# Ledger of designs, part 82: designed miniproteins, single chains, continued (3)

Each design is a single chain, and the fold is of that chain. pLDDT is the mean over its residues in the fold that is shown.

## One batch from the design tools (miniprotein)

Design m11019
Fold by ESMFold2-Fast:
Structure m11019 (fold): chain A 89 residues (1-89)
Amino acid sequence: MDAELEAQAEATARYLVSLPPEEARRVAEALGEFLAEQAEALGLPELARRAREAGRELARAAEAGDEEAAREALLRLAEIMREAREAAA
């Protein structure tokens, strides 16, 4: 559900901006890359590209301490994962 997803994104964004900037960037980039690798394994190169873009957006937001931008990037990553799961079904 959207409300639960938004609450999870808010909690994750708060956690990421609480990390040292270097660690926040590394975690965010790793998340985007992980999702991109999953999308590539499913034969979805456009979703892989979007996952890497969203991961970079998350890394930039978290490094800057921008909790709202980090939340938006996390929701975008969740949408990409939903699309990948739908394509695999």
Scores: mean pLDDT 83

Design m11020
Fold by ESMFold2-Fast:
Structure m11020 (fold): chain A 62 residues (1-62)
Amino acid sequence: MEEEALKEATERILKSAKETGKVDTEALKEELMKKYGLSEEKAEKIVREAERLALQELLREA
């Protein structure tokens, strides 16, 4: 489901940013497409939304 994909994407972006300082959004998009059966367009939108949510969470800690 889209909600599950968004939660997973947000969590993975947060973990990558905190652990490595880098996020591979292209790899994440491909994983979401395979796992949830999403189109490239839909996966792109979910990744962008997840980045926005992750950025808000990181800024909360600053």
Scores: mean pLDDT 79

Design m11021
Fold by ESMFold2-Fast:
Structure m11021 (fold): chain A 70 residues (1-70)
Amino acid sequence: SLDEENEKQLDEWLEKTIKELKESDNPEKLGEEAIEVIRSALPLLSEEVQKKAEEAIKRLEKEKEKIVKE
């Protein structure tokens, strides 16, 4: 299924992005850019993939906040 492939690609991208955030010298900027990429794609995705994308945004927000503020 295309939705299953998109969800898998989103999960793999999310894991890579979180790793990059932890290794980045500017995690705030990288995190904001990553969240914006997902937000820009939301209107183009199916409802099923949108739910996973929203979960990814929330996870990126938490990881970014943890790294930047703590």
Scores: mean pLDDT 78

Design m11022
Fold by ESMFold2-Fast:
Structure m11022 (fold): chain A 71 residues (1-71)
Amino acid sequence: MRELILEMIRLGSNEISTLVLVAAVLFNQGRYEEAIRLLEQVKEDALARGNERLARLAEEAIEEVRRAKEA
């Protein structure tokens, strides 16, 4: 999770970096559904802008959050 968040920050704009950081904070607080919702917004924005790598990282982060929620 941490590695995905850092890579997304590196590849994203300042606005995307803020959203990614907020999602990480929500994840750390156990607010998994809110974190997933925010990461889905990042993925949709990345796809709209043609940033395929950022979209893939967001998808991987969503899967990690879902796995943590089920654990």
Scores: mean pLDDT 78

Design m11023
Fold by ESMFold2-Fast:
Structure m11023 (fold): chain A 71 residues (1-71)
Amino acid sequence: MHFEEARRHARRAVEAAAAGDEEAAREHLRRAGEALLEALKAGVPLEEVRRREEELAPLAREAVEAVAAAR
């Protein structure tokens, strides 16, 4: 569940950034990070959380780059 939430927020961050909504993009990136932390708090191994973070890193990078380009 937490990883699905993180992935959804990462995708929404990319969509918001592409639409020029910097605040929504930042909020979705924050929510994605929180979902990964909740997985860790729920007892998911750190190695698995890191692997999932690496899978989401390209989406987070795309969102950050889109926000920077819109400024």
Scores: mean pLDDT 80

Design m11024
Fold by ESMFold2-Fast:
Structure m11024 (fold): chain A 98 residues (1-98)
Amino acid sequence: DAALAEGEAALLAGDYEAAIAHFERAIAADPDNYRAWLLRGAALLALGKYEEAIEDFEKAIALDPDNYLAYLGLAEAYEKLGKLEEALEYRKKAAELA
C-alpha cells in the first residue's frame, strides 16, 4: 500500500525515523502485513534500537515463519547485543530457509 511504499522509500534514503512512522501507519491499516513489521524492525535496527527490532522481527516470523530476512535481522540484532551464539543460530536458520 501507499504507507508501505513510502516507508520503503524513506528506509532506502536512510530516513529511519520517517520510515518507522510510515510503517506504523501500514501496520495500523493491516497488522497481518508481515513486511511492514519486518521493515520497521530493519529501521529500528539501523537506529540502534536492538530490543525493539527483535520484537518486530519476531512478529514478522509469527506471520511468515519462512521469512529468512527476519531471521537475518534477528541475527544482526543479537550480534549487536554481543549475543554471538544466538546470532549464529539465527544465521543458520536463515540459511536453511533461503
Scores: mean pLDDT 88

Design m11025
Fold by ESMFold2-Fast:
Structure m11025 (fold): chain A 72 residues (1-72)
Amino acid sequence: KKLEEIKKLIEEIELVDKVSPEAARLTGQLETALLNKDFDKALEIAQELKNNYGITKEEKERLLKTVDELEK
């Protein structure tokens, strides 16, 4: 299921104390894609974040909460 793949990718994103402007933009786009149920776009962005960027613990927890709400 695409949501399970997205969740796993988000869980694998590196934790950083300070996020880059690019990573902050991508986390916002990922949240928007999830809320719009554009799971193909969300999967692309989650893969990019996992491979190239880190996010804060707070941002990661927010994204995971969004995925969990969508699985209800």
Scores: mean pLDDT 84

Design m11026
Fold by ESMFold2-Fast:
Structure m11026 (fold): chain A 60 residues (1-60)
Amino acid sequence: VKLSKEEKEKIKEYLEKNVKPEMSLEEIVELVNEALKEIGSDIKLSKDTSIVELKEIIES
């Protein structure tokens, strides 16, 4: 998954606002998908997205 700098920044902001300590990886992936939808991105992550892949798309 290749995200623009702007998309990554908005996703990070959304996660910082909505992530809770008890959330599972699947719930975090759902938040990322919700953030992607809010910014109008055509990119969607599968619920099988690994923590490594999630970090790559957010932190890269």
Scores: mean pLDDT 72

Design m11027
Fold by ESMFold2-Fast:
Formats: structure tokens, C-alpha cells, sequence
Structure m11027 (fold): chain A 65 residues (1-65)
């Protein structure tokens, strides 16, 4: 249900934000963790539950550091 284009735009935005932080001279690991959790939530809604869980584990690891 609902437009695939909207979900793709959300995915693109989140990936862009994660990459932007990673390519920064001073990457904010907590912001990366937040974006990874938002990406995981989106993937779970798309039925990619296993991939979403991996991203949540990665987000927890980044937040801990």
C-alpha cells in the first residue's frame, strides 16, 4: 500500500545523511546511530526484518562508542 516513490525518497534521505556524517571530518556517531535506527524502521516496514535487526545492532554499537 501507498506510494513506493515516497518510501524510496525516505530511504535516499536517510542513506545520504548517514554517508554525509561518515564523510565528515568530525562524524557524529550518535547521529549516525539515530539515522541507522530510522533506516532500520523503514526496512522493517518494507519487510526486510533481518536487515533491520542488523542495522539496529550496528546503531547500538555506534551509540556505545
Amino acid sequence: LEPTLEQLQQLKSLVGRILGELLSSNPDLKKIAEYLRQLADLLEKLGWTEEAEVLRELADKYEKQ
Scores: mean pLDDT 79

Design m11028
Fold by ESMFold2-Fast:
Order: C-alpha cells, then sequence, then structure tokens
Structure m11028 (fold): chain A 80 residues (1-80)
C-alpha cells in the first residue's frame, strides 16, 4: 500500500531527516486543526485533513502528539 511504501521510505532516512520530517508533519496537522477551528476549510478540505491525520497515525502509531492531533482533527470534522 502507499502507506507501507511511505513508512519504508521514512525508515530509510537518517535520524536527523526523520526528526525533521516528523516535526513538519506535526506542524501541518496543527495548521489543519487551526484552519478547522476557524471554519476556513471546505467540506472536501476537511475530509482531506481527516485522511491526512489518519495516515499520520497509521505511519506513527507510537507518537502521542500525532495521535492527540488526529483525535482533535476527527472531533472538529465531526462537529461540522
Amino acid sequence: SEIDEFIETFNSLSKEEQEKALAYIVELLKHMAEQLKAGKLTDEQAELALKAAEIAVAAFPDNEEIRKLAEEIRRLVEER
């Protein structure tokens, strides 16, 4: 699957590159949550944000910050 290929690629990166990629993913999820709270996303964009959050959790299941952000994004999408 595309998720498995992404995980394989991520695991082939250096530790420094992995840390930078994770930090970037976290910032993107935070930005999506803020845009959802502000009501700035269309329904299609909100659905894409939820899918991105689900992919991030699947790729990084042990990352508590990603898990919390994904839960927040799911709740915000459900509240629309």
Scores: mean pLDDT 80

Design m11029
Fold by ESMFold2-Fast:
Structure m11029 (fold): chain A 76 residues (1-76)
Amino acid sequence: MAASEEEAIARLAERFAADPEAAAAELRAAAREAEEAGLLEVAALLREAAEAVAAGRFEEAARLAVEAQRLGLAAL
């Protein structure tokens, strides 16, 4: 449900804001792993999420990360 997704996004945004450098590094590492697995769209979303974290746009980064997870699960 959209409500549960919004709550997940809010929690993830809080975690990204707590340590933006670690969050951006983790998202970049996940993007590299997705690219190696052939999940190019997932990798692109994770790179955008890392850039959003670096820019202080934590809610946008969380939305991109959640979408990347959804696409990755659908591809498996």
Scores: mean pLDDT 82

Design m11030
Fold by ESMFold2-Fast:
Structure m11030 (fold): chain A 86 residues (1-86)
Amino acid sequence: MKVVIVLENPSPGAAISAVGAGISTVLAGGKMEVKVEGNKITIVLENAGDKGIQDALSAAKSAEASGGTATVTQDGDTLTINMRSP
């Protein structure tokens, strides 16, 4: 599965959780690509396993718990998570 995590003005907790998802994906033999554009960070995970997916969803919940917003969409084998701090 491919996971695309978009962080807009991320909290430290959300950023750490998203990077954690990337690290767990790479350790499991997947790939991680990071793009930074101002206050927006896009992390693309290829061949994300169960832990990478769970860590990404945990980042989304952490963003919501901090008063931000998180939108999760799935199109085939691609899961996209958009997160924004308040």
Scores: mean pLDDT 79

Design m11031
Fold by ESMFold2-Fast:
Structure m11031 (fold): chain A 65 residues (1-65)
Amino acid sequence: PLYPDPEEARERAEELLRKAEEAYEAGDRVKAATLLTAAALLAALSGDEELLKRVREAIRAFDAE
């Protein structure tokens, strides 16, 4: 299929979100933004609305800085 397996996408999105938050805490905003973008795409493809909400909240928090 053109899209990854939804469960695999969910797991990858969770991993990328965690890494993005770690990168942001370390002061690497470019890396954090890149990882958040990838996490948002994978969360959307996974169909996990709760995960997508978490990624969107992280993006909003980063934009507030």
Scores: mean pLDDT 78

Design m11032
Fold by ESMFold2-Fast:
Structure m11032 (fold): chain A 58 residues (1-58)
Amino acid sequence: SEERERRRKELAREIAEELDEVAFETALRLAEEGRASVEDLASSEEERRRLEEELARR
């Protein structure tokens, strides 16, 4: 029960982290392909800066 709960929390964290990475990579790809602007894809100023930095590192 407690072990099962810890495992569920661990899996949920891994899923959330992977989803965040997939979303970020998808946004980078869309921006790189010119299908959307970084400003349209970013939900925050911090995310916008991160996208711009990764695109510049190409």
Scores: mean pLDDT 78

Design m11033
Fold by ESMFold2-Fast:
Structure m11033 (fold): chain A 76 residues (1-76)
Amino acid sequence: SKAEEAKEHAEKAIEALKKGDTNAALAHGGLALEYATEAYGADSEAVKYLQKGMSAASKGDLEAAIEHFKKAIEAL
């Protein structure tokens, strides 16, 4: 399902962040955002946390990005 795909990509984004691979994290985070938006809609809790995670990752705030992606997974 699109929800399962969103969760898988959010988990891969966290793994990439833990390895310092910000480019891979943003790629997986973007896919998670796309699938979560399709599954739950743009105003969903999951989408809001994925957007916060993407923003934090793009700024190099790896710990905040991981926390937001974990919250997104809880909402998926």
Scores: mean pLDDT 88

Design m11034
Fold by ESMFold2-Fast:
Structure m11034 (fold): chain A 74 residues (1-74)
Amino acid sequence: SREEVLREAEASTYVLAVAVLLSVAKQRKSVSPEALEELERLLAELHRAAEAGDVEEARRLREEAVELLEEAEK
């Protein structure tokens, strides 16, 4: 259905957002190796949530990744 396509697209958008954030953090070298490893772990979990169609979990993982990045850049 249309609604299923939109949910899948939303989850995929969260994956893309975290992947871009991780790429930028690596380029800036402002984030510790430990924080980068944790971001990569969250991205892997986000991929699994997106594949499962779990938009709520995907949203939560994206929020967790953003929070981790904000804390790590201090």
Scores: mean pLDDT 83

Design m11036
Fold by ESMFold2-Fast:
Formats: sequence, structure tokens, C-alpha cells
Structure m11036 (fold): chain A 95 residues (1-95)
Amino acid sequence: VAEALREAAKEMRELAEKSTDPIVQDALRRAADLLEKAAELYEQGKKREASIYTVAAVLILVGTAEELYLQGKKEEADFLIETARRILRRINEAE
């Protein structure tokens, strides 16, 4: 699970570098930072705290997507929602 969290964080950083929207870039980098912290906490046996940081990462992506929808940036918003879903799936499938 810690490895899955680190891999998700790395993917978020790579997606941020490829993004042209600064709001999307910021959200992805913030999510990556939270997922890296979750991985550290998980390795320390602090599974509950790790879950809190993982949820915080997803909430940053979802909250930013809502803001982007309000700005008419539907494609960017949909991308962040799909990214959040992919993170949750990856973590749920990891042991």
C-alpha cells in the first residue's frame, strides 16, 4: 500500500508537468505531497493517519474540479475527477 501511494504521487507529479493549466498543476502537486505523506505514515504503522492524508488528496482534486466546472473548464474538471477515481482504485487494489 505504501508503494502504491508513492507510485500515485509520482503519477500526479508527472501529470502536473504535462498539464498546461496552472490550477490543475497546483492541485496535482498538492495531491502528490499529501500522498507521499500518507505513504510515510503507512510505513510507520499509522494507518488511520495515512487514510486521512489519502482522503485529503482526493478532496483537493474533487474540490478543484468543482471550481473548474464553475469556470467552464469541463475537460480539466473531468480529468481531475478521473484522476481521483484512479488513485482510489489503485490504493484499494494494493495490499
Scores: mean pLDDT 81

Design m11037
Fold by ESMFold2-Fast:
Structure m11037 (fold): chain A 75 residues (1-75)
Amino acid sequence: MSDDMVRLVQQVPQFSDSQRTQVSDLLSQRLRSLGAPDRTVDMVRRLVLQMPQLSPIQQRQVQSFIISTINQTLQ
């Protein structure tokens, strides 16, 4: 459910590069299954992979944005 996806997004900065790729792929598959546009899926994927290179404030903003996108797709 959405709660599991939200928890994964919150843990992304603590993951290894391979784990972030796996989370990015999992989120992409779930969003596509829910009917999200390809542009939205690609954006979320890139943000997840980019997150460790951002400042702590920017990481929080990106996490909030991804969570908001997931919630909008799920209603």
Scores: mean pLDDT 77

Design m11038
Fold by ESMFold2-Fast:
Structure m11038 (fold): chain A 67 residues (1-67)
Amino acid sequence: SWAVEQIELHLKEHEEGNEAEAYRRMAKTLRAAVEAGLDGLSEAGREALRELAKWLEEKAKELEEKK
């Protein structure tokens, strides 16, 4: 949940202007952290966080695409 908490905090405190960019930044950071060796996380947990990063990337794409 560490990475999830980091992302949620980032969403709360993100600067105005570009929400899609913020999502992509978070996804990139999350992926890098998982690959670098995120301690305290099981293999299943790593998988879940990679899935979360993918979701964030999709979210950013949707935001840029707009309605």
Scores: mean pLDDT 69

Design m11039
Fold by ESMFold2-Fast:
Structure m11039 (fold): chain A 87 residues (1-87)
Amino acid sequence: MEALEEAAANLEELLAHVRELVETAAKAAIEAGADEAKVEELKAKALEAAEEAVRALAAGDYEAALAALREAERALQELGELIKEAA
């Protein structure tokens, strides 16, 4: 039980780290002149996917968790492309 509770805390820490990465990337994209609406959409997708991954892991649905993590990664990659395109 304690090990599972500690794993859940580590997942929340990972989610916080993903939120920081998404916010940093979104800010950089907007400052570079990227389309604010697209940046906002990708930011929302990345955060929603990361939260879904944590929920799926808590439910023991590892396949859904992996799919959600891949969605979060994809949104972050698209955000990175917006920074590159806007620069």
Scores: mean pLDDT 76

Design m11040
Fold by ESMFold2-Fast:
Structure m11040 (fold): chain A 59 residues (1-59)
Amino acid sequence: MDAAIERLVEMAEEARRQGNYDLALRYLSVAAKFAGTHDPALARELEARLEELRREAAA
């Protein structure tokens, strides 16, 4: 589970670096959902990052 979440976060950061906010948001959303099942603290951190990324994408 942790390895899958870590990979999704890495893919989201790569997509963000390439300016693909739609793809970055999709990867972070999936990572947050997986974390929510097993790691509530990590899920909160990922949800905060997802909200931040949504703000950037909307600007």
Scores: mean pLDDT 80

Design m11041
Fold by ESMFold2-Fast:
Structure m11041 (fold): chain A 60 residues (1-60)
Amino acid sequence: SADAEEAARLAEEAGHEGLARGIREASKNQDTAGLLSAAGEARKLGLEEVAELARRAGLQ
């Protein structure tokens, strides 16, 4: 998913390498629950754009 890769890139640029890796892994595995969970974690970190992109990827 283009949304998932963009979310992961932005998380990585923000210094959240673990979150970026989790988003990429969930996207590769077609893990909707994992992407929505990552969106929730990003929101808690104040990464609103990452959260929205991960949420969109999970709902596709």
Scores: mean pLDDT 87

Design m11042
Fold by ESMFold2-Fast:
Structure m11042 (fold): chain A 86 residues (1-86)
Amino acid sequence: NELKEKAEALLKEAEALLEEAVKLLKEVPKEDIAEAIGLILRAIGELYEAELLLEKGKYEEALKAAEKALEAAKEALEYIKKKIEE
């Protein structure tokens, strides 16, 4: 149960970062937008995998997947911010 709660908390953080990344997409240079979208889609895929594992009651695997989803969301947001600042 504690593993489930931790995984859900990480997924909420990943969702918040992805929401910020999507809002910033309009500021990304057109030449970089395809790569930015690719990173967002990767993070969404990891998030979906973690949610599926949570539904199946595989909480340890769900936690690891949630950590990957958070890392992917951070990577997407960092890339987008870097391209906007350049």
Scores: mean pLDDT 87

Design m11043
Fold by ESMFold2-Fast:
Parts: structure tokens; C-alpha cells; sequence
Structure m11043 (fold): chain A 65 residues (1-65)
């Protein structure tokens, strides 16, 4: 049980890291193209929010261990 919850928590953390990388990508694109800066910044913010939600799920699973 504990190992399964830890493994799932690690998986959510890995997904959160992927979302953070996408956020960095869109943040960089926003800096390179001022015409679409607001749109890409919004996308970066959405990916950061997704990463936070995934990390929260990982934390909730770790609390059950």
C-alpha cells in the first residue's frame, strides 16, 4: 500500500515537472514574440497551474503514507 502510494506520488511529481517545462517553453516564446506575448504568457500560467495541482495530488498521496 505505502509503496504504491509513493510510486503514484512520484508519478504526479514527474508529470508536474513536465508541465513546468512546458510553462518555461511558452514563457520563452512570449519573450521572443511581443505580438503574442499575452497569449503565450497565459499558456505558461496554465501549465504552472497544472504543475501546482499535480504537486498537490502528490502531497496528498504522501500524507497517506
Amino acid sequence: MEEELKRKADEYESLAKGAEQQAEKYNTMAKEDPEVKEEYQSMADNYRKTAEELRKKAEELRKKI
Scores: mean pLDDT 81

Design m11044
Fold by ESMFold2-Fast:
Structure m11044 (fold): chain A 63 residues (1-63)
Amino acid sequence: SALREAVAKEVEERARELSGATGLPLPVAAAIAARELAKEYEKSNPEAAKYAQELADRAEQAV
């Protein structure tokens, strides 16, 4: 729960920054942010990486 909450918050923060910087729609920015976070977590925190992948898949379905 705490891990998922932290990952979701990080995706949301990065998505807002990316959307503001690039003009991309929030769902597109969220998919990109979640994919990048999944790669970052891949070796250090596999559980966070897996959840970030789930968030990326959900964001991609929303586009």
Scores: mean pLDDT 82

Design m11045
Fold by ESMFold2-Fast:
Structure m11045 (fold): chain A 66 residues (1-66)
Amino acid sequence: MELLVTLNGSVASMTGTVLRLIGEPHVEVEPLGENEYLVTHTGDEEEAQKLLEELKSLPYVEVEEL
């Protein structure tokens, strides 16, 4: 699963989200620009879907499934 993630929050909330993503098992994070990241999940589809729903629940995160 590949996700385009854009962060539009406080420095603390954005930094916390990036650190969460790089610490997640089977997740690769590639910076595409300022506050924009390509997030690739290589694990189980169920775990990838849980991550997608978690990111969608955050008010400062915009997620596009690629």
Scores: mean pLDDT 81

Design m11046
Fold by ESMFold2-Fast:
Structure m11046 (fold): chain A 59 residues (1-59)
Amino acid sequence: MEAAVDAAVDAFVRKLKQSKKTATQEEIDRLREEFRKLAEKGVPYPELVRRAIEAANKM
């Protein structure tokens, strides 16, 4: 579970970096908590990564 959340957060940060964008540590921590809650509710790993990339694209 934790590994899936870590991977989703890493995907978000990596996508932002590729787009030459940045996020504050507070924004990253907020997304990590959101993904952890989603994972605990049974959202599968591929969906967490997809949401992470989508969140990065919206910035």
Scores: mean pLDDT 78

Design m11047
Fold by ESMFold2-Fast:
Structure m11047 (fold): chain A 80 residues (1-80)
Amino acid sequence: ELDLSNNSLTSIPPGAFADQTDLTKLNLSNNQLTSIPEGVFANLKNLKELDLSGNQLTSVPKEIFDLPNLEKLELPDLTE
């Protein structure tokens, strides 16, 4: 598990999680992310839980909907 919540992150570098192929849980909640690079989660084939809530995201990369083992997805409120 990787918990990066509440760290005031404003960006994620491309390839940040490329070597984290065994990761099952990623918590990025309650940061200041405004965007996430496309493909950053593409190699997280074992990811079961992803938390992006509490950020300033207007969109999320589409590959998250194609993750084969994802069971829980917490998205930021993109509307209100």
Scores: mean pLDDT 76

Design m11048
Fold by ESMFold2-Fast:
Structure m11048 (fold): chain A 82 residues (1-82)
Amino acid sequence: SLLEKAKELLAKAEAAEDPSERALLAGVAGELAGEAGDLELAQRALELAREALKEAEDVAKGIAGVLRAIGGVITAELLNAR
């Protein structure tokens, strides 16, 4: 049933270490739970998906910050070479 699939996906989402995978699994679980009429499970799954997505965005911003810092070091070295 849709509800059983939603529960299985939510359990996998809760066990997922990768925030992007967790967000995807929880998002799908929420959609299936909603279609099955379990609004409480759907809301819980969507809340988990939103938190996981934010964590994934924070990781992506961290990577962008590192790349920006590397660019800054290269610029400083070029300026010091003048």
Scores: mean pLDDT 79

Design m11049
Fold by ESMFold2-Fast:
Structure m11049 (fold): chain A 65 residues (1-65)
Amino acid sequence: MELEKLREEGKELLTKAHKALLQGDIEKAIELFSKAIQLFHKAKVSPDEAAKINKEALKRAQKEI
């Protein structure tokens, strides 16, 4: 699997995790955050890049709720 695709999947999962957290679904949020972290680790995303992706995912989640 392409590293770029893994990064994109991680961002989607982060967006879903933030939505779940904002809606009070803590259990689902934990599951989704865990999956996103695994994908970023596999994709060798740097901490700085992960921070940027997380910020974008949060903004997207807030806009979609």
Scores: mean pLDDT 81

Design m11050
Fold by ESMFold2-Fast:
Structure m11050 (fold): chain A 60 residues (1-60)
Amino acid sequence: MEEALEALKKGFEAYLAGDYETAVKYFEKAAELFRKAGDEELAELAERFKRIAQSKLAKK
């Protein structure tokens, strides 16, 4: 759980800095870790943020 929260935090930090590639990487890791921990709500939240960051990359 702690690692998943750290990955989620790093994803947000990268996203706010405009580093969408790094944000995607950390949100993907967070989703995987939350899913492994059995927290589907937080896993889906991380997946949603990953898709948002990916949409920013697609418009470059």
Scores: mean pLDDT 81

Design m11051
Fold by ESMFold2-Fast:
Structure m11051 (fold): chain A 89 residues (1-89)
Amino acid sequence: MEEEFRRLVEETRRIVEELLELARRAEEAGHEELAEFIRRLARRVEEMVEEAERLAEEGRLEEALREAQLALGVGRLALGVAKLLFSKL
């Protein structure tokens, strides 16, 4: 359970890093609105990870795991949308 939670958090943080890198590339290319949108997605996903970590610190491991699973799912969807929008520039 703890190992699965750690894996989910690590994967989700990597997705956040990819989103932020994509936002930097969009901004560098002059697409400021797209960069801001992607950064907002990254912030939302990071907030979900922080909530999962808070639940884990409180000993609420089942809830933490569900939140981490949701964060990963939302992160993957966000990254897919961001990549699709970036590909149309």
Scores: mean pLDDT 87

Design m11052
Fold by ESMFold2-Fast:
Structure m11052 (fold): chain A 60 residues (1-60)
Amino acid sequence: HHHMERARKLVEEADKYDEKGDLEKASRLYTQAAEHYRQAGDEVNAALALIRAAISKIAL
């Protein structure tokens, strides 16, 4: 439960930085969210968070 809650909060924070145009911070937060999803056993959401992080890096 702790890792799932952390992952969701990190995605929410990453979305806010993405909307502000801070793509470096958004990418780092999505990567952190992916790690927490992975530790929670949620490999699908971990992969989606990594894809989002990669999109932010490409747009940078």
Scores: mean pLDDT 84

Design m11053
Fold by ESMFold2-Fast:
Structure m11053 (fold): chain A 74 residues (1-74)
Amino acid sequence: SLEDFLEELRKRIKEALPDLPEEHIEGLLQLLRSHHDESLEHQLIIVRWYLEELGLSEEEIETILKIVRELYEK
């Protein structure tokens, strides 16, 4: 389900980036809820844009995008 996906995503992001603020993670999850019926490609573009606007590093952005892709492409 979408909620199972988002909960696993939250867990993996916290494990990979423990210093990332909870508000940023919750904002990302809400963004994905709003775009869940769009293609993975469109979701990854929107996620990247959101994380860049938050000022995350390229390494942090790539880490999150990899987690999203891995969970979606099963």
Scores: mean pLDDT 85

Design m11054
Fold by ESMFold2-Fast:
Structure m11054 (fold): chain A 74 residues (1-74)
Amino acid sequence: ASTDALVDAILEAARKLGVPDEVIEEIRAQYEKLKAAGASDAQVIAAITNRVLKALPSQEQADELALALHRAAA
């Protein structure tokens, strides 16, 4: 899968876990800025994942995100 597809999967998982659409759009804008600045795929994935994790209030939601990422990468 492309980095775009993986980021879409992360943001969909975050939306399902209750992250507001406004925050999802902020994270997407951050992704586009990092991509335009020439950041590596690993750097953008790490930054987006960390931003989503900060928006999630519980370990259960963080675990659900990890499972969703595993499924998206397969």
Scores: mean pLDDT 75

Design m11055
Fold by ESMFold2-Fast:
Structure m11055 (fold): chain A 99 residues (1-99)
Amino acid sequence: MDRALQLGKQGILTVTGSSISASILASEGKNEEAKKLIEQMKAFGEEKVEQIEPLDPELAQGLRATMLYQLARAYASLGKNEEAKKLLEESRELTLSLG
């Protein structure tokens, strides 16, 4: 009954927390640890989007937009500003498409 909401909450909290953690690691010069955490965050977020899509497509797109936004923040913390800008624009386009 609330499975889509539970998956969405897990996705949002995990990608947000991982983005913050990656930014802290990057600020400490632990760039390889930050990159690994970013890769784990992306894989987890994509898995949750796929799990939610058949239950609630709108919620799945919302999680995808959130994941792209958090991924952009993490890339920016690593100095990857071009990649961050592309992800921010993709996140913005998805957010606008949701109304």
Scores: mean pLDDT 83

Design m11056
Fold by ESMFold2-Fast:
Structure m11056 (fold): chain A 92 residues (1-92)
Amino acid sequence: MKAALIDAGDDPRAMVEGTRAAAEAGADLIVVRAAANPESNAAAAEIGEIGAAHGTEVLFVGVPVEELIAPEDLAEARARAAAAEAAAEAAL
């Protein structure tokens, strides 16, 4: 599995551009880490659309997961987020 880690900090443009580049490079999983703020929340929707268009799984870390995912999926989403971050760090 090819995983990519994008550390965008406070820059929503870096989230979008990094996600697009990783998806185009054939990443199976993209983990995007960014500060939780309104701009990053807006960019989270865009990176999800980019992932869907490329058939790549995109996971946003740094935003409250419970606000983005239905409550019934919360525990699974948190486990996947932790595993994806660890996998991305090991792959990069």
Scores: mean pLDDT 69

